# Designs tried in a protein design run: designed miniproteins, single chains, continued (4). Part 22

Each design is a single chain, and the fold is of that chain. pLDDT is the mean over its residues in the fold that is shown.

## One batch from the design tools (miniprotein)

Design m12730
Fold by ESMFold2-Fast:
Structure m12730 (fold): chain A 135 residues (1-135)
Amino acid sequence: DQKARDEAILDAIIEEIEKGEFLDKPFLHLNIPGYGPVLVFYDKKKFSKLPEEIQKVVLAIALGQLLGLGGFDPTKPGYIGKDKSKPVTEENLVAKFDPETGRIEFTDDVEIIKEAFKDLETKSVREIVREYLGL
């Protein structure tokens, strides 16, 4: 059952992200039972300029795309845009994820990132991640 698989993987992602152990590291390592280890990398210095809850949501969306949640193709580059309902363009790009290297690159425009995830003021990380992954 694809839905049960997606929910189990999302639960594992959120549990690991909420531990906050990634906050002082240039990488996040997650071992998903039955699916194996996943490793993602980011520019720690640049990423640490973002609010903690935004760091959590960006990593959780990238991990979800890498693991094929919501029908995302895990073999293709992932993109996070300012508006989850619109195609990602250079002007609305928040983050890019390369599945071959495990690297997450995000925009230098902190205000675009904050605007994209403003709903974190009223919604949980899980709720925002579900919306971006189409779960």
Scores: mean pLDDT 79

Design m12731
Fold by ESMFold2-Fast:
Structure m12731 (fold): chain A 72 residues (1-72)
Amino acid sequence: SLKDKVLELLQSMVEQAGKLPGMESVKQKLQEFLDRAKKLKSEEELIEFIKENAEELEQIALEIAAAYNAQA
């Protein structure tokens, strides 16, 4: 389902942030998004949640990518 894919993506991002130095705040914020997404009961609520948080999630993804590239 869409929910399962979103939860898997958020969980993966939490795990990746946890492996990178200085990402404790980013990891905590991703965990909060994951916990909120788990509580949603419908696909409509999930779509609205993604739309509402899209900009912040994009910024977090870019921060993780930048930190990962700095390690390489």
Scores: mean pLDDT 80

Design m12732
Fold by ESMFold2-Fast:
Structure m12732 (fold): chain A 67 residues (1-67)
Amino acid sequence: SPEAELVFGEVLAKRPRRKVITSEEREQLFKEIEKKLMELGYSKEDAEKLARQVLEDWEKLYPEQFE
């Protein structure tokens, strides 16, 4: 989803750029993306699905940024 990608970009931009995303930080990013998508009017179920998809897509493209 383009909106989920934009939300992810905003959440990611608030992080230190060269710090590896730990498993704990990955869960925190998921919750932050979910929260922001819900603020945009998505249901909890849709926000969870979109947040999971965006993080999976990012990990696939940039596996070196994850623990």
Scores: mean pLDDT 77

Design m12733
Fold by ESMFold2-Fast:
Structure m12733 (fold): chain A 86 residues (1-86)
Amino acid sequence: DPKVEELEKRVKELAEKLDKIIEEYLVDPETIPSEEVIKEAKELIKEFKKLIEELKKLGLTKLAEELEKNVKLVEKQVEEKEKKRE
């Protein structure tokens, strides 16, 4: 299904961008990301959530559930870093 292939490609692109932020800013407990980095991470998470909903609509429920679990873990890490900025 071409639409499924396009969604999987978009998921991969967002995952690569989010992984870069994780490696640079979220892995080191002493690193406090800038407000711009927090904003970028939140925007990527929102786009990921939209793709997860599109995957669910196409019946790719198992893939959507796995991605949702991973996105929630990243969202929690971003929230913890944002809280340290307060």
Scores: mean pLDDT 81

Design m12734
Fold by ESMFold2-Fast:
Structure m12734 (fold): chain A 62 residues (1-62)
Amino acid sequence: MSPVERAGEALVELLNREPEVVDGIDDWRELLRVAGDRAVAEGLMSQEDRDAFLAAARAAEL
């Protein structure tokens, strides 16, 4: 599984457990950053997988 796929699965798990993590966040990029940081803090993904996911999301928008 790629770093991006692992990060995506970890974010789904985080948001199923703790949907309040993204409450009140309207900006998509900030939402992904906050959720990714929380998933890393909870041990659901590595910092490397988070960084790969955020880089892929940024590249896709450009």
Scores: mean pLDDT 76

Design m12735
Fold by ESMFold2-Fast:
Structure m12735 (fold): chain A 68 residues (1-68)
Amino acid sequence: LQQQLQDLQQQYDQALRDRQRNLDLTRLLRQTDPSRTQSALRNLTQSGSTVARLRSQYQQLRDQLQLS
């Protein structure tokens, strides 16, 4: 469980970086090729969902460890 919490924390940090990259890409595409912004926006939405899911999993495992 301790290792799983550390793994989730690392995945969460990666997901935050991925979301930032998608934001930067969306901004760039809006300036250079607006037709591609729809795909970038979908990726941004997916990144947000991943961050939320990982946060929930981290909280659940953390609570499980505290109850043990």
Scores: mean pLDDT 76

Design m12736
Fold by ESMFold2-Fast:
Structure m12736 (fold): chain A 81 residues (1-81)
Amino acid sequence: MKEEALKKIEEFAEEVGKASTKEEAERVKKWALENLEEVYKAYQEGEKEGKKKKEEVTKKKSEEEGEKIGQAVINQGFLGG
């Protein structure tokens, strides 16, 4: 549906906005609205790649957070009070 595609474009633009400048995010949103059909297909392909990258980032972030917490506990327990 056109409405569902627009919602996905808004979500995509929001993620781009978090990673890019406001001007770039708004430019992408305008382009997306003008080229809805092509953007929807590109979004579906991008979503697949994003899921793979997000899983990798989540695994790395989880490992880094776990290591960071472990390091802090060890340091505070041994070197600090």
Scores: mean pLDDT 60

Design m12737
Fold by ESMFold2-Fast:
Structure m12737 (fold): chain A 88 residues (1-88)
Amino acid sequence: MEEGRERAEKNPEVLRGTAIVLRTVGIVLDIELFGESEELKEALIEAVKEAVELGVGEEVKKVLKKALEENPESKALKEALELLEKLM
């Protein structure tokens, strides 16, 4: 059966929350490495919305704040952080 070894994935909601935090980190890194695009901005907004819904908004907020300190002129990071704070 395809159950595998899910001892570390005892709670699917916790795993989903961790996955969205990692996804947000990946999008932030893509923005930093390849520059800001409308596609990356939209992906970041979607990740922020999912993070709030899953209750991991504070973890994503830390990621966005740290990224914005390194890239204070990034519009995508500013808009994502503002949206996150509005939804929290």
Scores: mean pLDDT 77

Design m12738
Fold by ESMFold2-Fast:
Structure m12738 (fold): chain A 102 residues (1-102)
Amino acid sequence: VAQLQAQIDHVQNAADNLGRLIGHLRNYSSPDSRVAARTLGDQTVVLVMHTRPDVQEAFFKAVNDMSLSKTRDSMIQGFGDMKSWLDDYYVRLKAAYDAALA
């Protein structure tokens, strides 16, 4: 169960960081928003690197798809899609964790 708890924590933190990153990208005109977006992006990559390979693969596929469109709106959409996927994955991991404790 310890590995599953670690996966839940990493996925939750990554999803939360993506939510904050999207917020900063929407307000990207300010220097503070640009710095915060960069920091959260870097932290999200690190957190995803500590998840299971299937999570990493899905995330990096989404990043690659987004990189083909370099506008701010496309980045906001791409990170939004990633967050939705991570939120769904969190629900599945949490269900598995609760089942393992039962």
Scores: mean pLDDT 68

Design m12739
Fold by ESMFold2-Fast:
Structure m12739 (fold): chain A 76 residues (1-76)
Amino acid sequence: SAAEAQAYLDEGLRHLGQRRYGEALELFRKAYELHPSPAARTGLLLVLKEIEENRDSLPEEVLELAEEVRRELEAA
């Protein structure tokens, strides 16, 4: 539902503020899968930008997940 997707977006923004980029990415991805809205897409693009800007300090698994999500968005 849109309300459920919004809850995931709100939680994702909270994790993003805490610099928990992997967790934020998973939450925004879940929000987009539940309700593909411009708001959910914008949230994904925002966290992907933050991951790219902080790539040197992030584990490879987070960088790989970010690349997968980026390709999914380009294919949509």
Scores: mean pLDDT 83

Design m12740
Fold by ESMFold2-Fast:
Structure m12740 (fold): chain A 105 residues (1-105)
Amino acid sequence: RASREQLLEQLRELVARGRELLAQPNVDLDLLLGLRRVLLGLLYQLRHPDETKPATDEEIEKFLRELFEELGIEIKAPLDSKDLDEVVELMRALLRAAERLLAES
């Protein structure tokens, strides 16, 4: 299992890639969905450092709602959406959450 320092470095790299993907004129939905999955798992691991088992989708969804509430991040899109505009909204919210966690670390 990666150290906290290694997970934070991976988070910085994922945030940079997410910002780059969103800056492109044609946003690739499949790449965003893949990045969303990896970013959610990494954020969950950073907040649950003693957890050795993979998180379930239900645990990740609960964690994400609690994290957004804690950080005062509002989102109108459904967390499981596959609509491009809603996935972009969720990705922007996730990148803001990740940037706040990096600033606090």
Scores: mean pLDDT 77

Design m12741
Fold by ESMFold2-Fast:
Order: structure tokens, then C-alpha cells, then sequence
Structure m12741 (fold): chain A 104 residues (1-104)
């Protein structure tokens, strides 16, 4: 589907993002982590980047206990509904942000 060179470049891109997220987690900067994921979902939305959206969606699901929003996100992803998937990733990120702000 993709050439080996294109796959390697994608792996490097996601490895860099994963390292940035890991550094924020190590610092306990959960708000910074949410802000980075918000930036990445907006970039994915602007560029119709399904791979980046899927990556962000997975990370957001790991950070949230909101079963209803997680379920709706999975339905959007399974239906290949890009706009709905972006919508539910944004809603999950807002939910996580609100939870972090309440615990300050």
C-alpha cells in the first residue's frame, strides 16, 4: 500500500510525537499533554489525516473514563465518519481538560 520509505517516515513522525507525549507524562504536565493532542487533532482535521486522527483517538481514549464519548468515537471510526470522529476526539479532550481543571 505504502512504500517502505513512506512507512518509515510515518513511523519516525509518530515516534517523535510519542516521545513528546512521554516527556509531558514524566513531568506530570497533563494539561500540556492535552494541549499537544488538541493541536494534533486540529492538524489532522485540516489535512484529512486519518492516521494521525487514529493515533490521537487512541491516546485520548487512554486518558478518559467517559464511556459514552469513547463508545461514540468508536462508532464514528468504525463507520469511517471522519467529521464525527474529529468531533468526538475534541469532546473527549474538552472532558479531560475540565477534569484536570477541577482537580487543581
Amino acid sequence: KLSDEELEKLREKFNKLNKQLEELEKKGDLLGLVELLEKEVEWAAENNDWRLLGYVARRVVELSDNDELIHNLYLALNNNDFDKAVEYVRKLLEYIRQQLEQNK
Scores: mean pLDDT 82

Design m12742
Fold by ESMFold2-Fast:
Structure m12742 (fold): chain A 68 residues (1-68)
Amino acid sequence: SSSLQQQLLQLADTFLSKADTYEKEAAALRKQAQETGDENLLREAEILEGVAALLRGVAELLRRKAAQ
């Protein structure tokens, strides 16, 4: 239904918004790690990048389902 399609697209948009936020946070942590040599900040950045990639993957699945 159109209502279900709208809900799936809204959820996909929410996940993409969160992914963008995590990618920006990860970039800031990577820069800080480069400046300080703190490997824990680098590991935190890698975790945020992984979560962002997962959210983008789920958003793609939701968009594909909405298009059916």
Scores: mean pLDDT 90

Design m12743
Fold by ESMFold2-Fast:
Parts: sequence; C-alpha cells; structure tokens
Structure m12743 (fold): chain A 100 residues (1-100)
Amino acid sequence: MSMKEPSLAFEYFEKGEEYLKKGDYETALKYFQIALDILKEKLGEDHPLTKAFEYYVKGLILEEKGEKEAAKKQYKKALELLKKTLGEDHPLTKKIEEKL
C-alpha cells in the first residue's frame, strides 16, 4: 500500500508488541489502540487491515481476562485478514501466528 499514514500505525503496533513481551499488557493495549485509531481514520472501519487489527486487540483483551478459546477465535480472524491483505510472509502476519 502506498499510503504513508498507515506506517505510523505499524510503528505503534511494534511498540505494543515490545510491551506485550515485557508483560506490560496495559501499555501494550494502549499502543495497539492508537494503531487501530490511526487505521480507522486513514483507511476506514471496514478496511480489511483495520478489521484485522481490531480482531487482534479484541483477542488480547480476552486473553488477559483468561478467555483463551475466545481469544484464539479473534486471532484466527485477524490472521486470515492479514494473509489476504499483506500476505503470509509479512512480518505482522507472522507475529499474530505466534499467538495461536
């Protein structure tokens, strides 16, 4: 995609993942929500990439609440949308696969 604004969303997504690896779920979710808000504003709520990030954030919230099976369903939906939009070999696609 040729839009420069979505790259800022990807930077916030990476920051969210760094905090997630440190066990700081609150800070991770904050960065993931910022990334999602940027995608909603630039691509729209119905864009497949926006929906993929929305499913991923929902999965993280469910996982924090201990709802592992519900979280996996959200991660699978996010993964399918990323495979269609960015491809199976894309770094972001592979990151979400790590959650399954």
Scores: mean pLDDT 77

Design m12744
Fold by ESMFold2-Fast:
Structure m12744 (fold): chain A 74 residues (1-74)
Amino acid sequence: EVEKYLEKAKEAAEKGDIESALKYIAKAVEAARKTLDEETYKKVYDELTKAGIALNEGDYEKAIEYLERALEIV
C-alpha cells in the first residue's frame, strides 16, 4: 500500500502535477504510520518531508530522488 502511493506520487511529480504528488505523499505517510514500525516510519517520513519541500520549490528532480529513497526503505 505504501509502495503503491509512492509510485503514484513519483508519477505525478514526473508530470509536474504538484497537487496529485502531494496528495499521494499524504496517503503514503498515513499508510506508513499504520503499517511500518516506528523507526522505519520515521525514515520514510523524513524522505517524504524532503520530497514535499522540493515539490513546493519546483525542484521535481530532487522530489523524485527523495520519493525513490522512500521506495527503497519500504
Scores: mean pLDDT 85

Design m12745
Fold by ESMFold2-Fast:
Structure m12745 (fold): chain A 88 residues (1-88)
Amino acid sequence: AVTPRSRLVERARKLALLGYTPEQVRTLVEEALASDIPVGDMLDFALGVAEAASKLPLSELEEKYRDSKKALIDASAKAAVDVYERAS
């Protein structure tokens, strides 16, 4: 199934808040595509694992770190979209 750009951006932003680098987000999308796994499902799985391992809830991470992590968040969103759209 096609994953909407808005979902790719939202999931990548949350992964970045949970400590994922843009390179790790790119690798995750590439591995999903190479393994014929729906990218949205791979991102949702990774997000669930990262949230369970987090010391803080996503809402608190967003409040405290959104501005300080903006460059990483933007780069992670771009990495996910660029890889996915190149494959389509």
Scores: mean pLDDT 84

Design m12746
Fold by ESMFold2-Fast:
Structure m12746 (fold): chain A 71 residues (1-71)
Amino acid sequence: SRAAALAKIPELLAQLPEVKAYVEANPEEVKKAIASLDEESKAFYERLIEALDDPAATREVLLEGIELREK
């Protein structure tokens, strides 16, 4: 549900430093994984990666993704 997805955001943000470190250490693997997604998912994850150094921006991208999926 939307409420369950929203409740997950703080947990995801708590993992943000680890996710950012992984993306920075493995840029080729991340690009390959994103390239294998559909166009809509690819656009979403590209924006998410650009926001990773700002927790507030990352939260906004996650929230937007939840809103779009619930439509």
Scores: mean pLDDT 75

Design m12747
Fold by ESMFold2-Fast:
Structure m12747 (fold): chain A 61 residues (1-61)
Amino acid sequence: MKSLEELYEEALRRADELLAAGKTREQVMIEVARWIMDRDDVSLEEKGRILRRIAEYLRAR
């Protein structure tokens, strides 16, 4: 998946899978952040936007 929205959807999917596996919100955020930061097809600003949206999602749950 190459679009920003597809990347965000994949990140949410990973977060939900980790939560279902019994990981804490903190552990999920660390793992998802590591996965996103390892990508080279997304700008640092875009990575920041995705991580912020994921953090807000996890905080709201």
Scores: mean pLDDT 79

Design m12748
Fold by ESMFold2-Fast:
Structure m12748 (fold): chain A 112 residues (1-112)
Amino acid sequence: GAAKTVSISVEGNISSASDQKEVDTLIDNLQRMVLGTIKRAGARTLLKVTVTITNLDPSSTQAQREAVGRRIAEGVVKAAIDAGSDAEVTVTVVDKENPSNAVTVKLSGKAA
């Protein structure tokens, strides 16, 4: 049969782009959500994930927000591939005080 496409959208907040423990917890939660979605979808699936994270710390730099977006995208892609699914991931990290100053990271992967 044709490969199934499943799309999920997630929104969340982080207190700061420099809080590695909070970011790690967010990635763990997203990875568990991805695994559950793939298990329910069955067969080979293309998983499209859109993550929007609002950074609450006005002192966070663009580089820190980009690093967070990249870590989230990598974690989500890895979870999908490890579960046997292809993935297209878009992560946007928005600054609460300046929403127009958003960082977007896009990453894709194939399970083989």
Scores: mean pLDDT 83

Design m12749
Fold by ESMFold2-Fast:
Structure m12749 (fold): chain A 61 residues (1-61)
Amino acid sequence: SGGDAGAALAAGILSGDEALAARGYERLKQVVGEEAADAAARAIRSGDGAAAREHLRKGGG
């Protein structure tokens, strides 16, 4: 599942750790695909946690 990758992306974005966010994004992209990973990152950056969780769920299971 993309859970660990999604958690790293969210932690990186929310803490301003761009290196962690980049690593989480690349890992998430490999698990859920680029479209879902990009949509999840956008949702996290916009504060829409429900949309972020939905994109992660659709790609990761």
Scores: mean pLDDT 74

Design m12750
Fold by ESMFold2-Fast:
Structure m12750 (fold): chain A 90 residues (1-90)
Amino acid sequence: SEERLKLTSEAVKILADTRKEFPEHGEAVREAGLQMIEADAKFGPKVGEETARKAAEIIKKGAAQGLSTDELVELVRRAGEEVLKEAEKK
C-alpha cells in the first residue's frame, strides 16, 4: 500500500509539474491525466506512473517543437493506448 501510494503520488506530481510548465497545453495534460487514471484502474499504479511519464515527455518535446495543443492531445492518447496494449500482454 505504501509503494502504491508513492507511485500514484509521483504520477500526479509529474502531471501537475507539466501543467505548471506548459499552461497553454492544459488540454493535453488533462488527456494525460485521463489516460493515467485508466491505466492505474486496469493495471495498477506502476502502469499509471509509466503513462504519466511518457505523456509528460511527449508534451515537453512537442512544446519545444511548436506542436499545437490538439496535436499533443492526439499523441498523448496514442501513447496511453500503447501502454495499455503492452500491459495486456502480461
Scores: mean pLDDT 86

Design m12751
Fold by ESMFold2-Fast:
Structure m12751 (fold): chain A 115 residues (1-115)
Amino acid sequence: MEEAEKLIEQLRKASKEKISEEELLKLMKQAVSLILSKETSLEQKLELIRLLEEVVLNNEYSEETLLKVVILFKTIVDASEDPEVQELAREAAKKIVESIKDEKVKQKLLSVVSF
């Protein structure tokens, strides 16, 4: 899917230069739609998840934004029919939750992601 290749390029740039929280959430929502699309290849789906993890973990975002990101990864886990996509999205969500410095927020998210 041509749209998946464009988003992959945008996420590669975002991993090197911090993007705004609004732009991150916009790109994340676009990625969820592409990852759940039957027209997107397995390789592209896995690359999108890896790049989203890298963008989020390489930059400092607010706990509110990290909460929204984890919920979007949970959407991928719950709605994807591909076991490899489900597992990689779960691992990405887990790493993001582990990066949260507020222990109370972290524990609340761990209960949502079902570790």
Scores: mean pLDDT 82

Design m12752
Fold by ESMFold2-Fast:
Structure m12752 (fold): chain A 123 residues (1-123)
Amino acid sequence: EEKEKAIELLKGARTQVDYALETARLAKQYLEIDPELAKRTALSGAEIAERARDLVNEAAKLTSDPEVKKLLQEAADHLGRAAELFRKAAEATPEQMPGYLDEAIAELERAKKLVDEALKKLE
């Protein structure tokens, strides 16, 4: 069933968002000890956020509900912004990096809420 597959993909996306959130927090912690490790961790966060976005976009193709499609498009947009912010963090100075990571965390939290709302409408 397409609905069941969409739910599975969105649960997968939610797990990836949680990993990206933890990755952002770890990057902030590593910045105090090893700035190069913090940058590599931020780049990993970008990859995780893009993976979550791909899962959300795949789920959006499996639903005909326009309200669910809108929630998933907004979630994908926030995940794309989070990935860009992780890349900006990796290119930033150590002084600027926490700001970009905090913005990435905010975008990931917004995406998570939208994914959770879409799941409630499908379940």
Scores: mean pLDDT 91

Design m12753
Fold by ESMFold2-Fast:
Formats: structure tokens, C-alpha cells, sequence
Structure m12753 (fold): chain A 98 residues (1-98)
């Protein structure tokens, strides 16, 4: 899939540039991605636990139409913030590339 290859290359470049520019923790990356996607960052900033951060991020992706409810439930079951960030970036890039 040429589109998937383009998405994978863009995601790899994004994470490489974050590391080269002094790095970021997972919450900072989630906030940056939320800002890039035009999502409400306040629920993410107010999260006190990793689970609250993951749930807030997934809820914003569903509200923005970037995840289906079924995809959101799968991500909540696995609980990985990194997986949620990767899915968000893939959905965003698919919209940009059409």
C-alpha cells in the first residue's frame, strides 16, 4: 500500500525529529499530537494517571472522528498510550493524504 508506506515514513520522521530536538515524554508527545490534530488538550493536561491520559486522548480522537467506537474500545483494553498516539497520527495523515 503506497499510502501506508508514506504514512509510516511520516510517523518515523516525526518521532526521529522529536528525539533530535531534545526528546519528549509520552504525555508531552500526546499533547503535541492533540494540538496538531486540533483536539481539546485540557482533559489531557488534567490527567493524573497514565490511564486517565489514555482515556482522555482516546475520547478526543472519537469525538474528532479519527477513531471508531470499536477501535477506541480495543485501545482501552490494551491500554498503550504509544499505540493510541500511533493510531492518531495514522488517522491524521490519512486525512491529509486522502
Amino acid sequence: DPLQKKIDEAISKFFRELQENGGMDAKEVALLVAELLGLDTEPLRNAKTVQELVDAFIDRLVEAGLLTPEEAEALRADGSLVDAILRALESYLRRQYA
Scores: mean pLDDT 74

Design m12754
Fold by ESMFold2-Fast:
Structure m12754 (fold): chain A 85 residues (1-85)
Amino acid sequence: MEKRKKLLEEILKLYKELTKDEEIAESLMELLLKAWEVYGVPEVEELEELVEALKKEVEEIKEELKKKGIEEKYLEILKKRYEEE
């Protein structure tokens, strides 16, 4: 149980890194949890594989954005779209 909770916290952290927006990251987590409610909760090993895949994707996106010099502008646009103003 505790190991699954830590993996879920890691997934949420990676979603926040991927989206740079807490609301979008939380919405993705809600969608994931809803899918698990419908299709079944994955095993710990499957969650570890998901965490590893997300880590790779976050790193690749960060490197791509840095190379393009648009990271800050992209994050500003993403934040503006999902802010509760």
Scores: mean pLDDT 69

Design m12755
Fold by ESMFold2-Fast:
Structure m12755 (fold): chain A 80 residues (1-80)
Amino acid sequence: MDEDMFAGSLQVHLASLNQSVNNLSQDPNEEKRKEGAEEILKLIPKLREQIASVKDPKVQKELLEMLKQIEEKVRQILSS
């Protein structure tokens, strides 16, 4: 069954979150950066579950690597 649309939507969502994290890292307001980072961090477990449902192992790996990059950036903002 063609699951490309689901994987594609998830990839777009992850790309949007990565852009949001990049915007947060450039925001001069420390409280706003931490609040936004905490909201993204709360989404990570559900995104991980959604990625795990992707049947193509190559696509799943790419999405997990995108999620890992987002999580790392978010944790860096929260640790500053």
Scores: mean pLDDT 81

Design m12756
Fold by ESMFold2-Fast:
Structure m12756 (fold): chain A 66 residues (1-66)
Amino acid sequence: MSPEQREIARAAGELFADPRVPTAVKLEILDALGAGDYRRAAELSAAAFEAVGDLETARRLRAILE
């Protein structure tokens, strides 16, 4: 696993523990990770972090996509 993929998986783990994140969003992220679609997982995770106000983590994930 690349450092970028590891960061995306770690960030997703933080979102799964956050009760403010809707279950539907958590399931979409989990499906993307299970499919090996780390770009989709990063996009969904960045949007979820933006929604909960963690703009710094969201920016780091979006930087991986650029």
Scores: mean pLDDT 83

Design m12757
Fold by ESMFold2-Fast:
Parts: C-alpha cells; structure tokens; sequence
Structure m12757 (fold): chain A 73 residues (1-73)
C-alpha cells in the first residue's frame, strides 16, 4: 500500500543524514500532506531540509513551515 506519514518521516530522516536534502524535503512534504496533525518537530525538520537544498523556493517553504511550527507552540 502507500507509505504512511510515519514511514515517510523515517525515510526523510535517513535522506537528511545522508546529505540528500532535496529528497529529504520531498519526503517530509509528503509526510506532512498525509498527516492531519503534523508535530512541531516534523515541521521544523522539514524546514531544515528545505533550507539545506538552496533551491529558489526554499526560503518561502521554510517561512511557511516555521510559521506552522510556531502556531503549535
């Protein structure tokens, strides 16, 4: 079946550890999309992965994820 949010977070952490920041960001994005209540920690990990990519859209993604994390206190 399709991967769960938890499985995607595990894969994203491994990708980040291996320095594959673009894959990590993509996997975190998928995990967040599947989870109706993503944790503050997952949102912050996703923002770190996006920040490391250096992609043109990364600053906007980082701001969005950090704002969502702040709203969770």
Amino acid sequence: GPPSAEELVERAKKAYEEGNFKEAARLYDQAIALDPNPSREVLLLASKAYAETGEPDAPAKVRELEQRAVELA
Scores: mean pLDDT 87

Design m12758
Fold by ESMFold2-Fast:
Structure m12758 (fold): chain A 59 residues (1-59)
Amino acid sequence: GPYGEKGVEAARAGNIAEAMMYGGEAIRAGDSEGARRVGEAFEEVGDRLLGEMARIAAE
């Protein structure tokens, strides 16, 4: 749904507060798929940050 889509976009842009708001709206609307996608976007952003930190630490 539109809230899930906006939440994914906000999460990937690093706008955590907006992503959490849209994820909450998706849950409230019963859009479990949209809420799941927002969670996946948070994991993708976190994995990218951890990968960059590991690369820096290895040098």
Scores: mean pLDDT 76

Design m12759
Fold by ESMFold2-Fast:
Structure m12759 (fold): chain A 87 residues (1-87)
Amino acid sequence: SHMLEELKKKEKEVEERMKRISERLQNSKGDPWKDVELLRELVELAEQLVELGKYELARHIAESLLSIPDLPEELRKRAQAVLEKLP
């Protein structure tokens, strides 16, 4: 099934992204909430989780990101868009 192959590909992409985020958090020498590239990876993870129907995890990540006072406006808008796509 074409849909099943696409789903497996997206799941693998999510697993690889979670691994990168975990490694970046573990190797962080400062405040992870000031690491814009880490925050961008978290937004992209939430967006991919919505596509996979993993709504509760996507909600949790998006809400956590929106709680960051100095979150870049681009990432704030993308996190808000994630919440708007949730049922």
Scores: mean pLDDT 80

Design m12760
Fold by ESMFold2-Fast:
Structure m12760 (fold): chain A 95 residues (1-95)
Amino acid sequence: SLRKQFRDLVIKSVGEAILGIGYILDGDKEGAIKSAKDIVKISKQLEELAKQAKEKGDLQLAKDALDASKQSKDLAYKILLNAGESEEEARKIVE
């Protein structure tokens, strides 16, 4: 089901965020940047799921998926800034 796919994507996004924070604490900037990029990839998968949910008439799931995508992009942006990326480079990665 799309709701199960949504749940699995949210869990993956949270897992990558925890990993990214761990890399920041270890001073592993490259690892943190990789985790942020993986979160951005998940955010795009959430946007695609939102489109599929809308096509099936599940407007609540579409909204939940878009909200989760936006939150994931914001989190990735913050991880990138803490990893030492400029605001300009971080914006390019999350778009």
Scores: mean pLDDT 91

Design m12761
Fold by ESMFold2-Fast:
Structure m12761 (fold): chain A 56 residues (1-56)
Amino acid sequence: SDEELEKVAEKVGVSKDTVRRILELANQGESVEEIAKRVGVSKATVTRVILEAGEV
């Protein structure tokens, strides 16, 4: 939900739109490296978003 995305965004320190895009790409099977390049964030940020959302 929108509220869940906002909680992850606050914990990681990114926008809600960034969280949504990372999770969409992860659900499509993109690697952490590919997601980081496409979204324009570090691999550490991608990993934190996935862990906080419960997808490992």
Scores: mean pLDDT 81

Design m12762
Fold by ESMFold2-Fast:
Formats: sequence, structure tokens, C-alpha cells
Structure m12762 (fold): chain A 81 residues (1-81)
Amino acid sequence: MEEEYRRLVEELERLVREIVRILEEKNKITEAIALKLQWIGFLTELELKLEKGEISIEQAIERLRRRIEELRKLLEELKAE
């Protein structure tokens, strides 16, 4: 599970970087900055909740999968523009 968690964090970070690159190429700098800050906030909250025992590793994995799906949809929307 810890290996899967790490893999999903890496996948999500890769998606954020790709979307940020596309936004910057489209001169949507404010949106690119907002996405970077949202990613930092998401990961920080997730890690803090795991440390406090407020969520399980399985719940953290489900949150990562949901965010990945959301960002994949955003990426497809940006590619369609």
C-alpha cells in the first residue's frame, strides 16, 4: 500500500506539471500558479491527516485516485481548446 501511495503521488505530480506547462504555454499564468498552490495544499493536508491517523492509507489512496481523475479531465479539456 505504501508503494502504491508513492506511485499515485508521483503520477499526480506528473499530471500537475503537464497541466501547468500547458497553462503557461497558453499564457494562463494565474491559473498555473493557482494549480501549483492547490497541489501543495492537497498534498500537505493529505500527509498531515495520515500522520494524525485521521485517515487510513487506503483512504489517502482513494483521495489521490479521485484527484488524478479530476486532473485527467482538466487535461483533456485543455487539449480540446
Scores: mean pLDDT 85

Design m12763
Fold by ESMFold2-Fast:
Structure m12763 (fold): chain A 77 residues (1-77)
Amino acid sequence: MEKEREEVAKYAEEKGKALVEKYKDNPESVKRAEQKKEEALEATKMDPEETRKSVENHLGGAEMTGDSLRWLDKLRS
């Protein structure tokens, strides 16, 4: 369980970092992506298995732009 949680957190962090770098040209988007990444990491603490599936489903196809931000936005809501 803890190992799984750490793996999901690492994956989310790595994907979040990639998003931040991709949106480097847009300061506002960078701040947003960074904030959403933090929220996603916090969600991992609650439901690691469900979070893992969400991350894999939404970020599993190298499409880490619009969908990723929307998914993270939903976590905030």
Scores: mean pLDDT 58

